Designed miniproteins, single chains, continued (5). Designs and how they scored, part 14

Each design is a single chain, and the fold is of that chain. pLDDT is the mean over its residues in the fold that is shown.

## One batch from the design tools (miniprotein)

Design m16479
Fold by ESMFold2-Fast:
Formats: sequence, C-alpha cells, structure tokens
Structure m16479 (fold): chain A 56 residues (1-56)
Amino acid sequence: SAEGDELIAKGKASKDAVKHTGLVLRGIGIKVDEMLRLIREGKSREEAAKAAGLKK
C-alpha cells in the first residue's frame, strides 16, 4: 500500500539520519572523554577542552 511504502521510506531516512548523527556524536564523544580524563588528572576545564580539541 502507499502507506506501507511511505513508512518504509521514512524508516530508511530515519536510519540514515541516525547513522550520520552517530558518526558526528562519536567524534564529539571521543573529545569529551579526553577532556574529562584531563580534568580528572587536575587540568582546568579550559586547558582540558583546548588539549582535547574542543576549544582553541
């Protein structure tokens, strides 16, 4: 049915969006984890963010 085809297309688009967002979020997550590790080692938030590449 037309409704079925529409739902399948919407599901595929949703999966593609999740994959793309997942790649971006994974990159940010790696940098955030590095920043948090540096903060735990006694660096300031600003120094940790700069070292992790989240701040210039």
Scores: mean pLDDT 70

Design m16480
Fold by ESMFold2-Fast:
Structure m16480 (fold): chain A 68 residues (1-68)
Amino acid sequence: VAELIEQLSSPDPRVRAAAAEKLGEIGDEAAVDALLEALSDPDPDVRAAARNALAQIGDEAVKRIEEV
């Protein structure tokens, strides 16, 4: 997960988009802040991937918050 968060800062927008998609598939809440920053990315594919990833993680985060 940490290496995928680092890839969100890559100079290649294709790498950033792929990292955002993988973070969404993993569903790790630790990625939320980095994905929120990716929503402001100049590349539309990166922004779309970050939005989709946050939607996937959001479901898991809500379930965990309700259990604490």
Scores: mean pLDDT 73

Design m16481
Fold by ESMFold2-Fast:
Structure m16481 (fold): chain A 80 residues (1-80)
Amino acid sequence: SVMDETIEMFRIMSLVVDGWLTVRRAREGKASIDDVERAIRKLEEALRTAKTLKMPQSVIDDIQKLIDEARKLLAELQAQ
């Protein structure tokens, strides 16, 4: 239903915002490796749901870019 799709859209946006905030905090030295790994898992869940709901390709691409950025940051943190 339109209502169920709207709720899932808000859930996706919440996961994306949480992921973005965690990446930002990690760059400032305020988030752990475990926090970044958790953010990546949440963003991958958001990506799967966005694809299932057939959200605009621009939204899917933005979530993927954030995952790629978080993975790069994770690799940098693990190399320290």
Scores: mean pLDDT 86

Design m16482
Fold by ESMFold2-Fast:
Structure m16482 (fold): chain A 75 residues (1-75)
Amino acid sequence: SDELLKEAELSLLHMSGYIAMKTEDYEEAAKYYEEAIKLSEGKDAVAWRNLAEALEKLGEKEKAKEYLEKAKKLE
């Protein structure tokens, strides 16, 4: 089903983002988490939180703070 495919894609995006974070490829990590947010229609609190962390590492402090607030609002 489309729902199962979406769930599998979301899991892969999270895994890819996690690997990128561990290898300090923060720009690449941000892209994976942005795709996870898009696929989840903004409802993935974990993706928002991890995107905020990647943005903080990239020096995008204001965006990081904003996206962390989005994650908290979903939790």
Scores: mean pLDDT 88

Design m16483
Fold by ESMFold2-Fast:
Structure m16483 (fold): chain A 53 residues (1-53)
Amino acid sequence: SAVEGVRHMADTLADTFPRDETIKVLESAAKSAARSNEEVSKVLEEKKKELQE
């Protein structure tokens, strides 16, 4: 599903790139997704929260 694909991408970004950059990308992506798909936006925001812990 789109949600699982987005989660996989977010996990890959977090694993590959600096944490600070990944958080910024996830925040921007979540804002963009909020206009078209609330569930995708929520997944991105949850991953961002994970990285901020």
Scores: mean pLDDT 79

Design m16484
Fold by ESMFold2-Fast:
Structure m16484 (fold): chain A 54 residues (1-54)
Amino acid sequence: SKSQQLLAEFKKLAQEAKKKREEGDLKAYEALEKQKKEVAQQLLEEEEKELEKS
C-alpha cells in the first residue's frame, strides 16, 4: 500500500540521518530530519484515510 511505501521511505531517511549525525554532518542531518517530518505527516494522513475506509 501507499502507507507501506511511505514507511519504507521514512526508514531510509532515518538511517541516512543517523549516519550523517554520526559523521558530524549536521547540515545534512537537519535537511534529512525535515524530509522525515514531511514523510511522517503524509504517512499519518494516509493511515487516517485507510482507517476511514475500513
Scores: mean pLDDT 80

Design m16485
Fold by ESMFold2-Fast:
Structure m16485 (fold): chain A 50 residues (1-50)
Amino acid sequence: MLSVSETVKQIIEEYKKKYGRLPNDDELIELMVKKGYSRGMAKAVLGLMT
């Protein structure tokens, strides 16, 4: 089972491959929501990582 941290890393790597840059916080939240996380959980994870 992928941890939340590994899922975030995977999202970032896919975004870099597609757009050639790092996602911003809003983009990362929306990508996490698409992966099945709630918006609240995505914001909480981002707050813990910053």
Scores: mean pLDDT 74

Design m16486
Fold by ESMFold2-Fast:
Structure m16486 (fold): chain A 56 residues (1-56)
Amino acid sequence: MLSSEQVGRLLQAAVNAGLLDPEDAAQVELALALARAMDPATATPEAFVERLRAAL
């Protein structure tokens, strides 16, 4: 499981990419679940953004 700091960085990358509206609770819940399921060794902002894009 990623640290809260790492999860925060991944979510911020998704917001910056225009994929995540921080006011949409359902999107934030999905993004948190996806970020927490990532392997820390491969959990880059780029990989997370692509994974979230595929899930939306």
Scores: mean pLDDT 79

Design m16487
Fold by ESMFold2-Fast:
Structure m16487 (fold): chain A 102 residues (1-102)
Amino acid sequence: MEEELEREIEESLERMASSVARQAAINAGEVDKADEIGRLEGEIARLTIQIERNKEDAEEKKKLLQKRIEVLRQLKETTTDPKMIEDYEKRIKELEEEVKEL
């Protein structure tokens, strides 16, 4: 029920904190890229919460899902790590399927 959804959100936030893409940018001395990745990951976390709160409104949910897809595309363009690019592509595909269901 609600506890499972809250746990998924918490796990998502923890994954953002330990982002390989962000760490790769930091290790390369690309502070501006690391900051941008962190900002975009924070935006995805906020959108995830907003989507959950608006799940009963199909039009609003669709709009928020499309925004989340756009932020993930920006993360994909900012990230140089091939493994993280594949992870973002997988998440984009899953969200696109959810949009089609609405």
Scores: mean pLDDT 73

Design m16488
Fold by ESMFold2-Fast:
Structure m16488 (fold): chain A 84 residues (1-84)
Amino acid sequence: MLFLSEEEMRAELEASVASLPEAAAQGKGVEALVATQILAVAASFEGYDAVAAEALRAVADFLAEQGETELAELLRRRADELAA
């Protein structure tokens, strides 16, 4: 079991997403994306689907800015499924 509340998980995910542009600029974009995805999956397993969906949309926006349009679309569809 994860030891984070929904509010704590949202804060951790928001911080992780906010770090993505700087991590990418430093050549650590893949590691930062993997860490953010692990946190989003963990939030979903705790039942925080709205928090997970918010994080997936933010990651999708970042991927679209990097030119990964197909991956961004897949993540947005998954976020919509979780938020339904």
Scores: mean pLDDT 78

Design m16489
Fold by ESMFold2-Fast:
Structure m16489 (fold): chain A 66 residues (1-66)
Amino acid sequence: MTKEEEALNDAAVRLRAGWSDEEIIRHLMEEYGLSEEEARKVVEKARTLLANADSGRQGARDLAAQ
């Protein structure tokens, strides 16, 4: 798994846990050494992956309690 793949998985987990985009961007910059622009792209990609995963289960998501 590459640094980008690790960062993408971490961002997806953080998004599911209710972290803000800004918090995730800072975390990715600190943990993986990504630039702010790279971290922002990872967050957007993770958000897209989560949206696609949820397409068959619309209206059944609980974002506050995992």
Scores: mean pLDDT 73

Design m16491
Fold by ESMFold2-Fast:
Structure m16491 (fold): chain A 68 residues (1-68)
Amino acid sequence: MSDEEIVKLEDDLRKKYPTVEQRAQKARELSSPERLQVLIEIGEKLRKIGDAIDEGIASGDMSLAALK
């Protein structure tokens, strides 16, 4: 899979299965163990970024204003 395909798959899985555990389970059903490992690594990185953004916006530490 290319980067864009992995991102698209992660977006679809995250939208359908909001928890990391649910996404990992479904990715395992759809992908080989090798691809599942890559998806988990990318998903974990995206999750941390998304979590930090959501937490920052909610707390005001990294609000949208910080992008300016």
Scores: mean pLDDT 60

Design m16492
Fold by ESMFold2-Fast:
Structure m16492 (fold): chain A 74 residues (1-74)
Amino acid sequence: KEEILEEAKQLADEALDRLFPPDVAATIRKRIDELIENKDYDGVIALLTNIAHSVLDKEPELAQKILELVEKLK
């Protein structure tokens, strides 16, 4: 579970670095960290899913990998 979460977070970080402005990426990263710290795994799943969908057009392979890891996290 923790390994899957870390891998999903790393892929999301990659998507944020490639496709989002640095300030927006930093804000989203902070939100992911807050959700993990609060053990709000439903919130983490929702946010990672939204990131994957937002990058689907530009980085479809990366988006699919994130969605696969999110499915395993459920």
Scores: mean pLDDT 80

Design m16493
Fold by ESMFold2-Fast:
Structure m16493 (fold): chain A 77 residues (1-77)
Amino acid sequence: MTPEELAEKIAEIVKKYIAGEITPDQAREEIVRLMKEAGLSEEEAREVADKIFSLVDRNGNIDLEKIRELVEEALKR
């Protein structure tokens, strides 16, 4: 899984959360699972998930470029 593919999948999960289809906890767990599949530890995946949620603004918008940067940096470890 490339950083771009992972960021796209994460964005889809966040969109479902914003749409009210899943809970914040469900979205966080799905993101952690995807990050672990990409080779991150559980601790690293949780840290990245928390940072991703901080990128969602008050209007429900998400910064895809910042998500990709976070994913790329995490995958280098």
Scores: mean pLDDT 76

Design m16494
Fold by ESMFold2-Fast:
Structure m16494 (fold): chain A 59 residues (1-59)
Amino acid sequence: SAADEARRVAAAVALVLRSHAERPLSDEQLRTLARKVAEALEVPAALHDVVVETVLARS
């Protein structure tokens, strides 16, 4: 489902962020990165905010 894809995207972005533990990103950089990843994976636009908020909550 589209929601499952959004969760997968959010999990992938969160994993990448954990790999950058020694160099944390700003909230603005996290929002930009999350949106770019969602767009690249063709996640429905209505779910982009879900991806962004999930990433921010886990950073």
Scores: mean pLDDT 73

Design m16495
Fold by ESMFold2-Fast:
Structure m16495 (fold): chain A 62 residues (1-62)
Amino acid sequence: MEKERAEKVLLESLREYLESAWPLMSEEERAEVEAMKTAAEMISFLLTTAVDRALERERAAR
């Protein structure tokens, strides 16, 4: 029930997700992830990518 524990669980879940999603990523997305040096930067990139993909799906539905 510690914030620190929740952050660890989230980071581990994101790592597992990244490993499963890696083969589905574009070369550009893979290069950006590899360029990141901190978990915070990686998380920010993943969140930004998720938002961009959600917007792309919304636009494609129109």
Scores: mean pLDDT 67

Design m16496
Fold by ESMFold2-Fast:
Structure m16496 (fold): chain A 70 residues (1-70)
Amino acid sequence: SKELEELKKRLERLEITIDLYKAAIDFTKSILPNMSPEMQAKAEKDIKYMEELIKELEEERERLKKKIEE
């Protein structure tokens, strides 16, 4: 059905978004030791914010998966 196709497209976009945030966290963590203490503090706040966003997105992903599973 078109409804199922739209849910699958939404799930794919959501998974891409989660992967992008995870990649951003990994990159930020990789450069963290080379930053000044002030920049490290800002980066740590950004990591925490992205981790909270990922958690919310993963909860939405699980809700979408349940709808797709019928």
Scores: mean pLDDT 87

Design m16497
Fold by ESMFold2-Fast:
Structure m16497 (fold): chain A 67 residues (1-67)
Amino acid sequence: SLEKANELLEKGIEAYRQGKYDEAAKLFDEAVKLYDEVPLTPEQARRVITAQALALAARVESDLKKR
């Protein structure tokens, strides 16, 4: 559901703030998947773009931590 997608996005942001980048990336990926299952308003589509950008940022941070 859209509500669940929004919840996952918020949990992902919190995980990212805590430096849990792998967990954040998983949560953002799940949010994007749920958003893909429903018709979106322009505001909701912007939220999907944000989730995709944050998922990429989380993966980059995780990879940098391993180097």
Scores: mean pLDDT 80

Design m16498
Fold by ESMFold2-Fast:
Structure m16498 (fold): chain A 70 residues (1-70)
Amino acid sequence: MELLKRYRELAASLPLSEEEREKLERAIELAEKLAELADDEEALKKYYEEHKEEYEEALEAFRLALEKAA
C-alpha cells in the first residue's frame, strides 16, 4: 500500500510524457487491485490469469519509471 502511494508521488515528479504517466497510473491501479486480493490466494490467481496482458504492461511501465528515476 505505502509503496504504491510512493509510486504515484514519483510519477508526478518524473519527466514522463502524458501517455507514459497514464500507463503508469493504470499499472498502479492494477497493483492496488492485486494487493486487495492478496489475502485470497484463489481470487488473486484468477485475477492474474484474467489480466496477464495488463500485468505485463504494468511491469514495463514500472521498469520505465524506475529507469527515469535513476
Scores: mean pLDDT 72

Design m16499
Fold by ESMFold2-Fast:
Structure m16499 (fold): chain A 68 residues (1-68)
Amino acid sequence: SELEKRVEEAKYQIDALANFVKKGILTVEQAEAAVKQLLDALRRAGVPDEVIKSLEEYAKKKIEEAKK
């Protein structure tokens, strides 16, 4: 489904952003700003708020793990 594809692509981008934080390529603030833009774009594309919230929590966890 289109929703499943959007979620998969979003998780892929979130994983990449967290990896860039882990490698010191991006700051936490830069990664968080990029995630916000990604989630805002998904909301505009009609992705349900419940799914957006799940992706937001996923991103917070991934970035927190990368901070170490």
Scores: mean pLDDT 87

Design m16500
Fold by ESMFold2-Fast:
Structure m16500 (fold): chain A 57 residues (1-57)
Amino acid sequence: DAAELRAFAEELLEKAEEYEKKAQDPSLSELERLELEGIAALLRGFAGYLLRLAEKA
């Protein structure tokens, strides 16, 4: 239900933050940084989708 969807979305947002922090490492190549940022963006997008589903419930 809505509470479970919101809880899962929060977990995804926490993971997105971890990837965003890793992407700030100055030793990374541009390709490595782009991949980490891409993963974070995907996680945030999916979390947003789950939050929209929770609003409908």
Scores: mean pLDDT 85

Design m16502
Fold by ESMFold2-Fast:
Structure m16502 (fold): chain A 70 residues (1-70)
Amino acid sequence: SMEEEIAEIKKRFEERKEQLRKNTEDYLASNPDLTEEERKLVEEISEGVILIMEAVQKLGDEYLRKKAAA
């Protein structure tokens, strides 16, 4: 069902957000020669991707909430 598909996508997005944060930390730790500006941009990119994922999850939450109320 669509509800089951949304739940699966949300679970995968939670796992991917956690993995992205860890990958970002590992990348920054493994590349000490990065400039301060490069480090800032890497963190900004990571947070931007997480923000998009959170917006998609919120859209799914709204769909599930609407279906539960009907």
Scores: mean pLDDT 85

Design m16503
Fold by ESMFold2-Fast:
Structure m16503 (fold): chain A 84 residues (1-84)
Amino acid sequence: MAAFEERRRELLERYGRLVREFLELLKKLPEEKALELGKKLQKKLDEIAEKMAKTTDEEEKLRLLEEEVRVVEEAVEEARELLK
């Protein structure tokens, strides 16, 4: 199960980097757009957190963590598109 812990660590590190990038991009956006994107991301993360709270399966928790990474990646890309 060392491979499982390593994958979880990699996902958590990626999540942290993406969240930091998203926050830096929000600082460059108009306040109204930053608030809208922040709320949209938070809603998606809350939905995933609710699923994670209902799950006792560690593999499903890892899958949900991958989904969290994906939704933050999408939010970063949306913020980048608004800055073009």
Scores: mean pLDDT 85

Design m16504
Fold by ESMFold2-Fast:
Structure m16504 (fold): chain A 70 residues (1-70)
Amino acid sequence: LAPAPAPEEALQRLIDAVPLLVADYVAAGHSAAELEALFDDWAANYRVAGKKAAMSQELVDAARAAIAAA
């Protein structure tokens, strides 16, 4: 990922993309438990500009809401 002067915009794009990714995984036959495990792995390996970073609570909440809605 390239560093962005507006990190909130990049974060919003990830938040907007999460429901679409969740829908694709559900359509492929994956369960909510599998999606939770995949999200936990992504959060544990989350990086910004190649550096380990904490995933924002807004992105975490959006991902969990999308999985719960699936």
Scores: mean pLDDT 72

Design m16505
Fold by ESMFold2-Fast:
Structure m16505 (fold): chain A 78 residues (1-78)
Amino acid sequence: NEEAKKLLKEGEELYKKGLEAFKKGNYKEAIELFEESIKLYEEAYKLAKDPELKQEAKANLAGAKTFLEEARKKLEEE
């Protein structure tokens, strides 16, 4: 599960950068960061053997997808 934990941490870092970009109104950058975060969370979910890590990856994936859609909507409103 060490690899899954590493991917979760990397995904969280990209997700936080995405939130910062979103806060600044840089929606295109936020979208790219959320998309990369989602990829890392999907890999973490796939590799996780521990049920707790698998659930954490699933929850983080759902959150990142929600903010990705919000960023897309904001970009369309411009």
Scores: mean pLDDT 86

Design m16506
Fold by ESMFold2-Fast:
Structure m16506 (fold): chain A 56 residues (1-56)
Amino acid sequence: MSEEELFKETEVAMYVMAGSVALQAGDNEAAIEYYKKALEIDPEDEAVREALEELE
């Protein structure tokens, strides 16, 4: 695997984690923004898409 792919996975994981923390805090707007950033990096991430659909 390339280092570029590893960096993308790490960034997506960071934004997904931040979004989950925001959801636990009840901040749905922050969660949506973090999940959108994750989806911008990996637009085919089904888990992130499902999380956004639940919030919208």
Scores: mean pLDDT 76

Design m16507
Fold by ESMFold2-Fast:
Structure m16507 (fold): chain A 91 residues (1-91)
Amino acid sequence: MLEKEWGKEEDLKKVNEKIVEFIRAADAGNPEEFLRKAKEAIDIAYKSGSEVAMALIEIAVTVLFLHAKDPEVRQAAEEARKYLKEAIEKR
């Protein structure tokens, strides 16, 4: 299982790091950096097979889609949500 292998646990740590990074980019009003980091987090979560990591990303990008002050950040969050749904559908 992933929780029993430290090398696979690194993927979960990377996802958490990317979630923090894309939230910071969104707060800074940088939609391009936000979208890049969000897609990176989604790709790592998908490859890791962690449904928890995927759910945390979905919550974070949904909050940004609903509540980000910058319209460009909200649009980037919508794109990230579409990318996330596509990744989930591949499972």
Scores: mean pLDDT 78

Design m16508
Fold by ESMFold2-Fast:
Structure m16508 (fold): chain A 66 residues (1-66)
Amino acid sequence: SMSDYQKALELIEKAREYAEKGDYKKANEYLKQAEELAKTLSEENRKEVLERIEEVEREGVRLVTS
């Protein structure tokens, strides 16, 4: 739904905020939540969410998990 789409975008924004603070564990947890919500979205909205997740990943979030 559109509500789930908006929630996914909010989770991605939270992930970005935590990444900026150096809290990559919390950032990654929020990205995982957004990715789970993406599975329930239309193909178009899912693609948009996944592209935004990839943008945050380029900022080093998922690459710094170990």
Scores: mean pLDDT 77

Design m16509
Fold by ESMFold2-Fast:
Structure m16509 (fold): chain A 70 residues (1-70)
Amino acid sequence: EERLRELILREIAIKLRIIGLEFELELLKKQDPNDPEIQAEIEKIKKEIEELEKELEEIEKEIEELEKER
């Protein structure tokens, strides 16, 4: 079950990255909310989180299917 282990490790890596980005987002929100540069960075991070959450959903579906095969 090398594939299942690989997917679980990838899931953990993506979850940790999302947590890191959410933490960065919270720090940016505590800065000047009227700064256009900060707003642009917030938008960029939000988009990256959304893309990672989509990838995470796909990985979780693949893990669920592999667990059904066990």
Scores: mean pLDDT 81

Design m16510
Fold by ESMFold2-Fast:
Structure m16510 (fold): chain A 70 residues (1-70)
Amino acid sequence: ELTPVQKSVIEKAVKLVKDYAESRGLSPEEIERLVKLVTEEIKKTEIKSFYDFLDVVNKALEKFEAELAA
């Protein structure tokens, strides 16, 4: 069960990655994939600090960029 804090973190991460994807001119399908990747990584990780949050978001972005390059 997700805590209210975890839900808030997911909402903020989704907003940040959507803004990033829009700035990159990504398609709606690519934006949806990126959102799913970020949400999955946050759910797998205990976010205890702002730096943990940044680390998780960066890992999801790296995975997404690797998939775009493949």
Scores: mean pLDDT 74

Design m16511
Fold by ESMFold2-Fast:
Structure m16511 (fold): chain A 55 residues (1-55)
Amino acid sequence: MIDWNNLSPEERAVFDEMTARVFALHAAGASDEEIQAVVDEGERRLLELQRRRDE
């Protein structure tokens, strides 16, 4: 599970990109499925970065 309260600068950048894209899709009238796909991609990237922090 992603720790949303303690994001590294790299994780913050991914989160900010994901948030901006979700906002843009919402403004464009995108479906929940399209928005979910962006969130899923961002979450996958965040999990990878959090795994790398333990190195």
Scores: mean pLDDT 77

Design m16512
Fold by ESMFold2-Fast:
Formats: C-alpha cells, sequence, structure tokens
Structure m16512 (fold): chain A 113 residues (1-113)
C-alpha cells in the first residue's frame, strides 16, 4: 500500500502537469509517513527514492518544484523511519501536502477555501 502510493507519487511528478505533480508529492509524503509510523525503513526509503525520481523527471518548472517538495517530504519520512522518530513521519506527510499546494499555485490553479 505504501509502495503503491509511492509509485503513484512518482507517476504524478513525472506527468508534467502541476496539479498531478502536486497530488503525486502528497502521495509520496503520505507513503513515507505511513512507512515511518510502521517502522518500515525499506518502504520509507523506497518512497524517498520515488520522490527523487519524480523531481528529476518532471517536465515543467511547476512539476520540478512539486517533485522536489515530494522528495523532501519523503526524505523526512525516510529519516523518521530510520531513526524511529514520529516527528519525521509527521513532517513527511505535512511536506507532501505543502508540495501539492505549491504545484497547484505554480500551475495557475486555485487553492480551494
Amino acid sequence: KAKELAERGKKGGESGEPVKSGQGASDVGRAAGLAASEGDYELAKYAYEMGKLAAEKAKSPAGKTAGTLAAQAAESGYKGAKEKKATGAAAGAAGGAGAGVTGAILGGGELPP
């Protein structure tokens, strides 16, 4: 499940669409957070790697920004899992949500109320 979310995040980041890239970033962050909360270091690391790939393969500037934020969110989760720190898991999830917002804004989308 966490692996599936990480793979969806990578696909979203690679899409080049700002909104999809933002949603992908959120999925990667949540996947890393879930893996970290369960102490699944390997899944958290996998989510982090998928976040990095999303950043590298993004086709638009907005997508690259969202992908970079996805990688940062996943890194927080991965670090949390490695160190068994709940703070890392929470940071990963929150960072993913922020990446989503940023991607939407840069793509000319509106933040819903």
Scores: mean pLDDT 58

Design m16513
Fold by ESMFold2-Fast:
Structure m16513 (fold): chain A 78 residues (1-78)
Amino acid sequence: LEELEEEARRLGYEAARAYVEALATGDEALLARAEEANERALRLGEEVRERLGEEAGQRVLAAAVEGAREGYAEALAA
């Protein structure tokens, strides 16, 4: 489960950073990458919920949210 939480955190971080840069630059490719990373994180949470139960799925989604917060904080502070 820890590996899946780490993957979700990474995906959330990547999505947030790409999204902020896309908004600043107007780069459609970065926006697409942000959307893809976000979708992967949400899908991972759903798959974990189905296989390992609701609590595990919530932990994975929480990790993605934490990653996104870190990504937003870092990108906006830069």
Scores: mean pLDDT 83

Design m16514
Fold by ESMFold2-Fast:
Structure m16514 (fold): chain A 120 residues (1-120)
Amino acid sequence: SLERAVELTERAVKGLQEAADMFEKGEYDKAVELARSLAEQYRAEAERTGDPVAWAVAQILENVADAARQGKGKAAFYEGAATLYEIAAENYRMLGREDLADKYRAQAEEFRKKAESLKK
């Protein structure tokens, strides 16, 4: 369901924020492991349920873990969070909740700005 899709993306964003916090504390390997662990959890749920949103979330989380390992650092976690909030915004729009869609699109933009500031 679209409501379940939003729940899945919101939980993944929270996980990426926790990974970013770990990274800023110097716990680099733990941050990457958290992102990978989340990707595995969402992949398992997608395989069990056939939910295409769970597959999309798993792929985004896996890409974030790979980017962080390849030297993009904490910027990768914020880029991932932005992408997930964009998915949540789209799902809320499909539910007819334009107020929430606009809110999550604004959140995505803020995370995108944070990622860009970390590259400068």
Scores: mean pLDDT 80

Design m16515
Fold by ESMFold2-Fast:
Structure m16515 (fold): chain A 73 residues (1-73)
Amino acid sequence: SREKKQKLINRIIGLKLRIIGLEFEIELLKKKMETASEEEKEKLEKKIKEIEKEIEELKKEIEELEKELEELE
């Protein structure tokens, strides 16, 4: 149905916006790394990896939802 399709599209958009926010957070952390101590850099690198993992999980969710959307065509 059109309504089910619209809900999937809205959810996909929401997840894409979340990824953009997380990518922005990574860029801010990378900027902090430019002036950080070696110990602080290690903590920032760990945080970046955690966020990158979250982004990959969200991308997989988007792929599954886009596949569901394709099946409704």
Scores: mean pLDDT 88

Design m16516
Fold by ESMFold2-Fast:
Structure m16516 (fold): chain A 61 residues (1-61)
Amino acid sequence: AEEASKLLASADPELIRAVREAKIHGLPVEEIAERLGVSPETVRKLLEALDKLDEYRKKQI
């Protein structure tokens, strides 16, 4: 959770929003990376961080 929060805080908010929307639409990592001008590894890290934060937030409610 801490590492995920730090990664998301350091990233561009517009990039995070775009990755989240693309995930909802089921776009492949490679297409998201190309569309946003970032590496596929960056997209994977953001997707994993968002997934873990969503699970962590559900657990804290």
Scores: mean pLDDT 71

Design m16517
Fold by ESMFold2-Fast:
Structure m16517 (fold): chain A 72 residues (1-72)
Amino acid sequence: MEKEEEEKRKLAEGTIAFGERVLRQAADVSLEAARNVAAGTTAHLNGIDPELGQEGAARLSRLLAELEREKA
């Protein structure tokens, strides 16, 4: 039980880290592309684990807001 939850957490953490990297690269192309990456990554994370998905969504949203502010 706990081992399965640990596996889901590691998968979610890896997905978040990958999503953050792709989001930063997408933002260099356009903010619209970055928003699409954030939305898609969040949807995928919610499919894995809603609680870990919410944590990842908050992190991606914060990064997106920071990048949008820097480009303004």
Scores: mean pLDDT 78

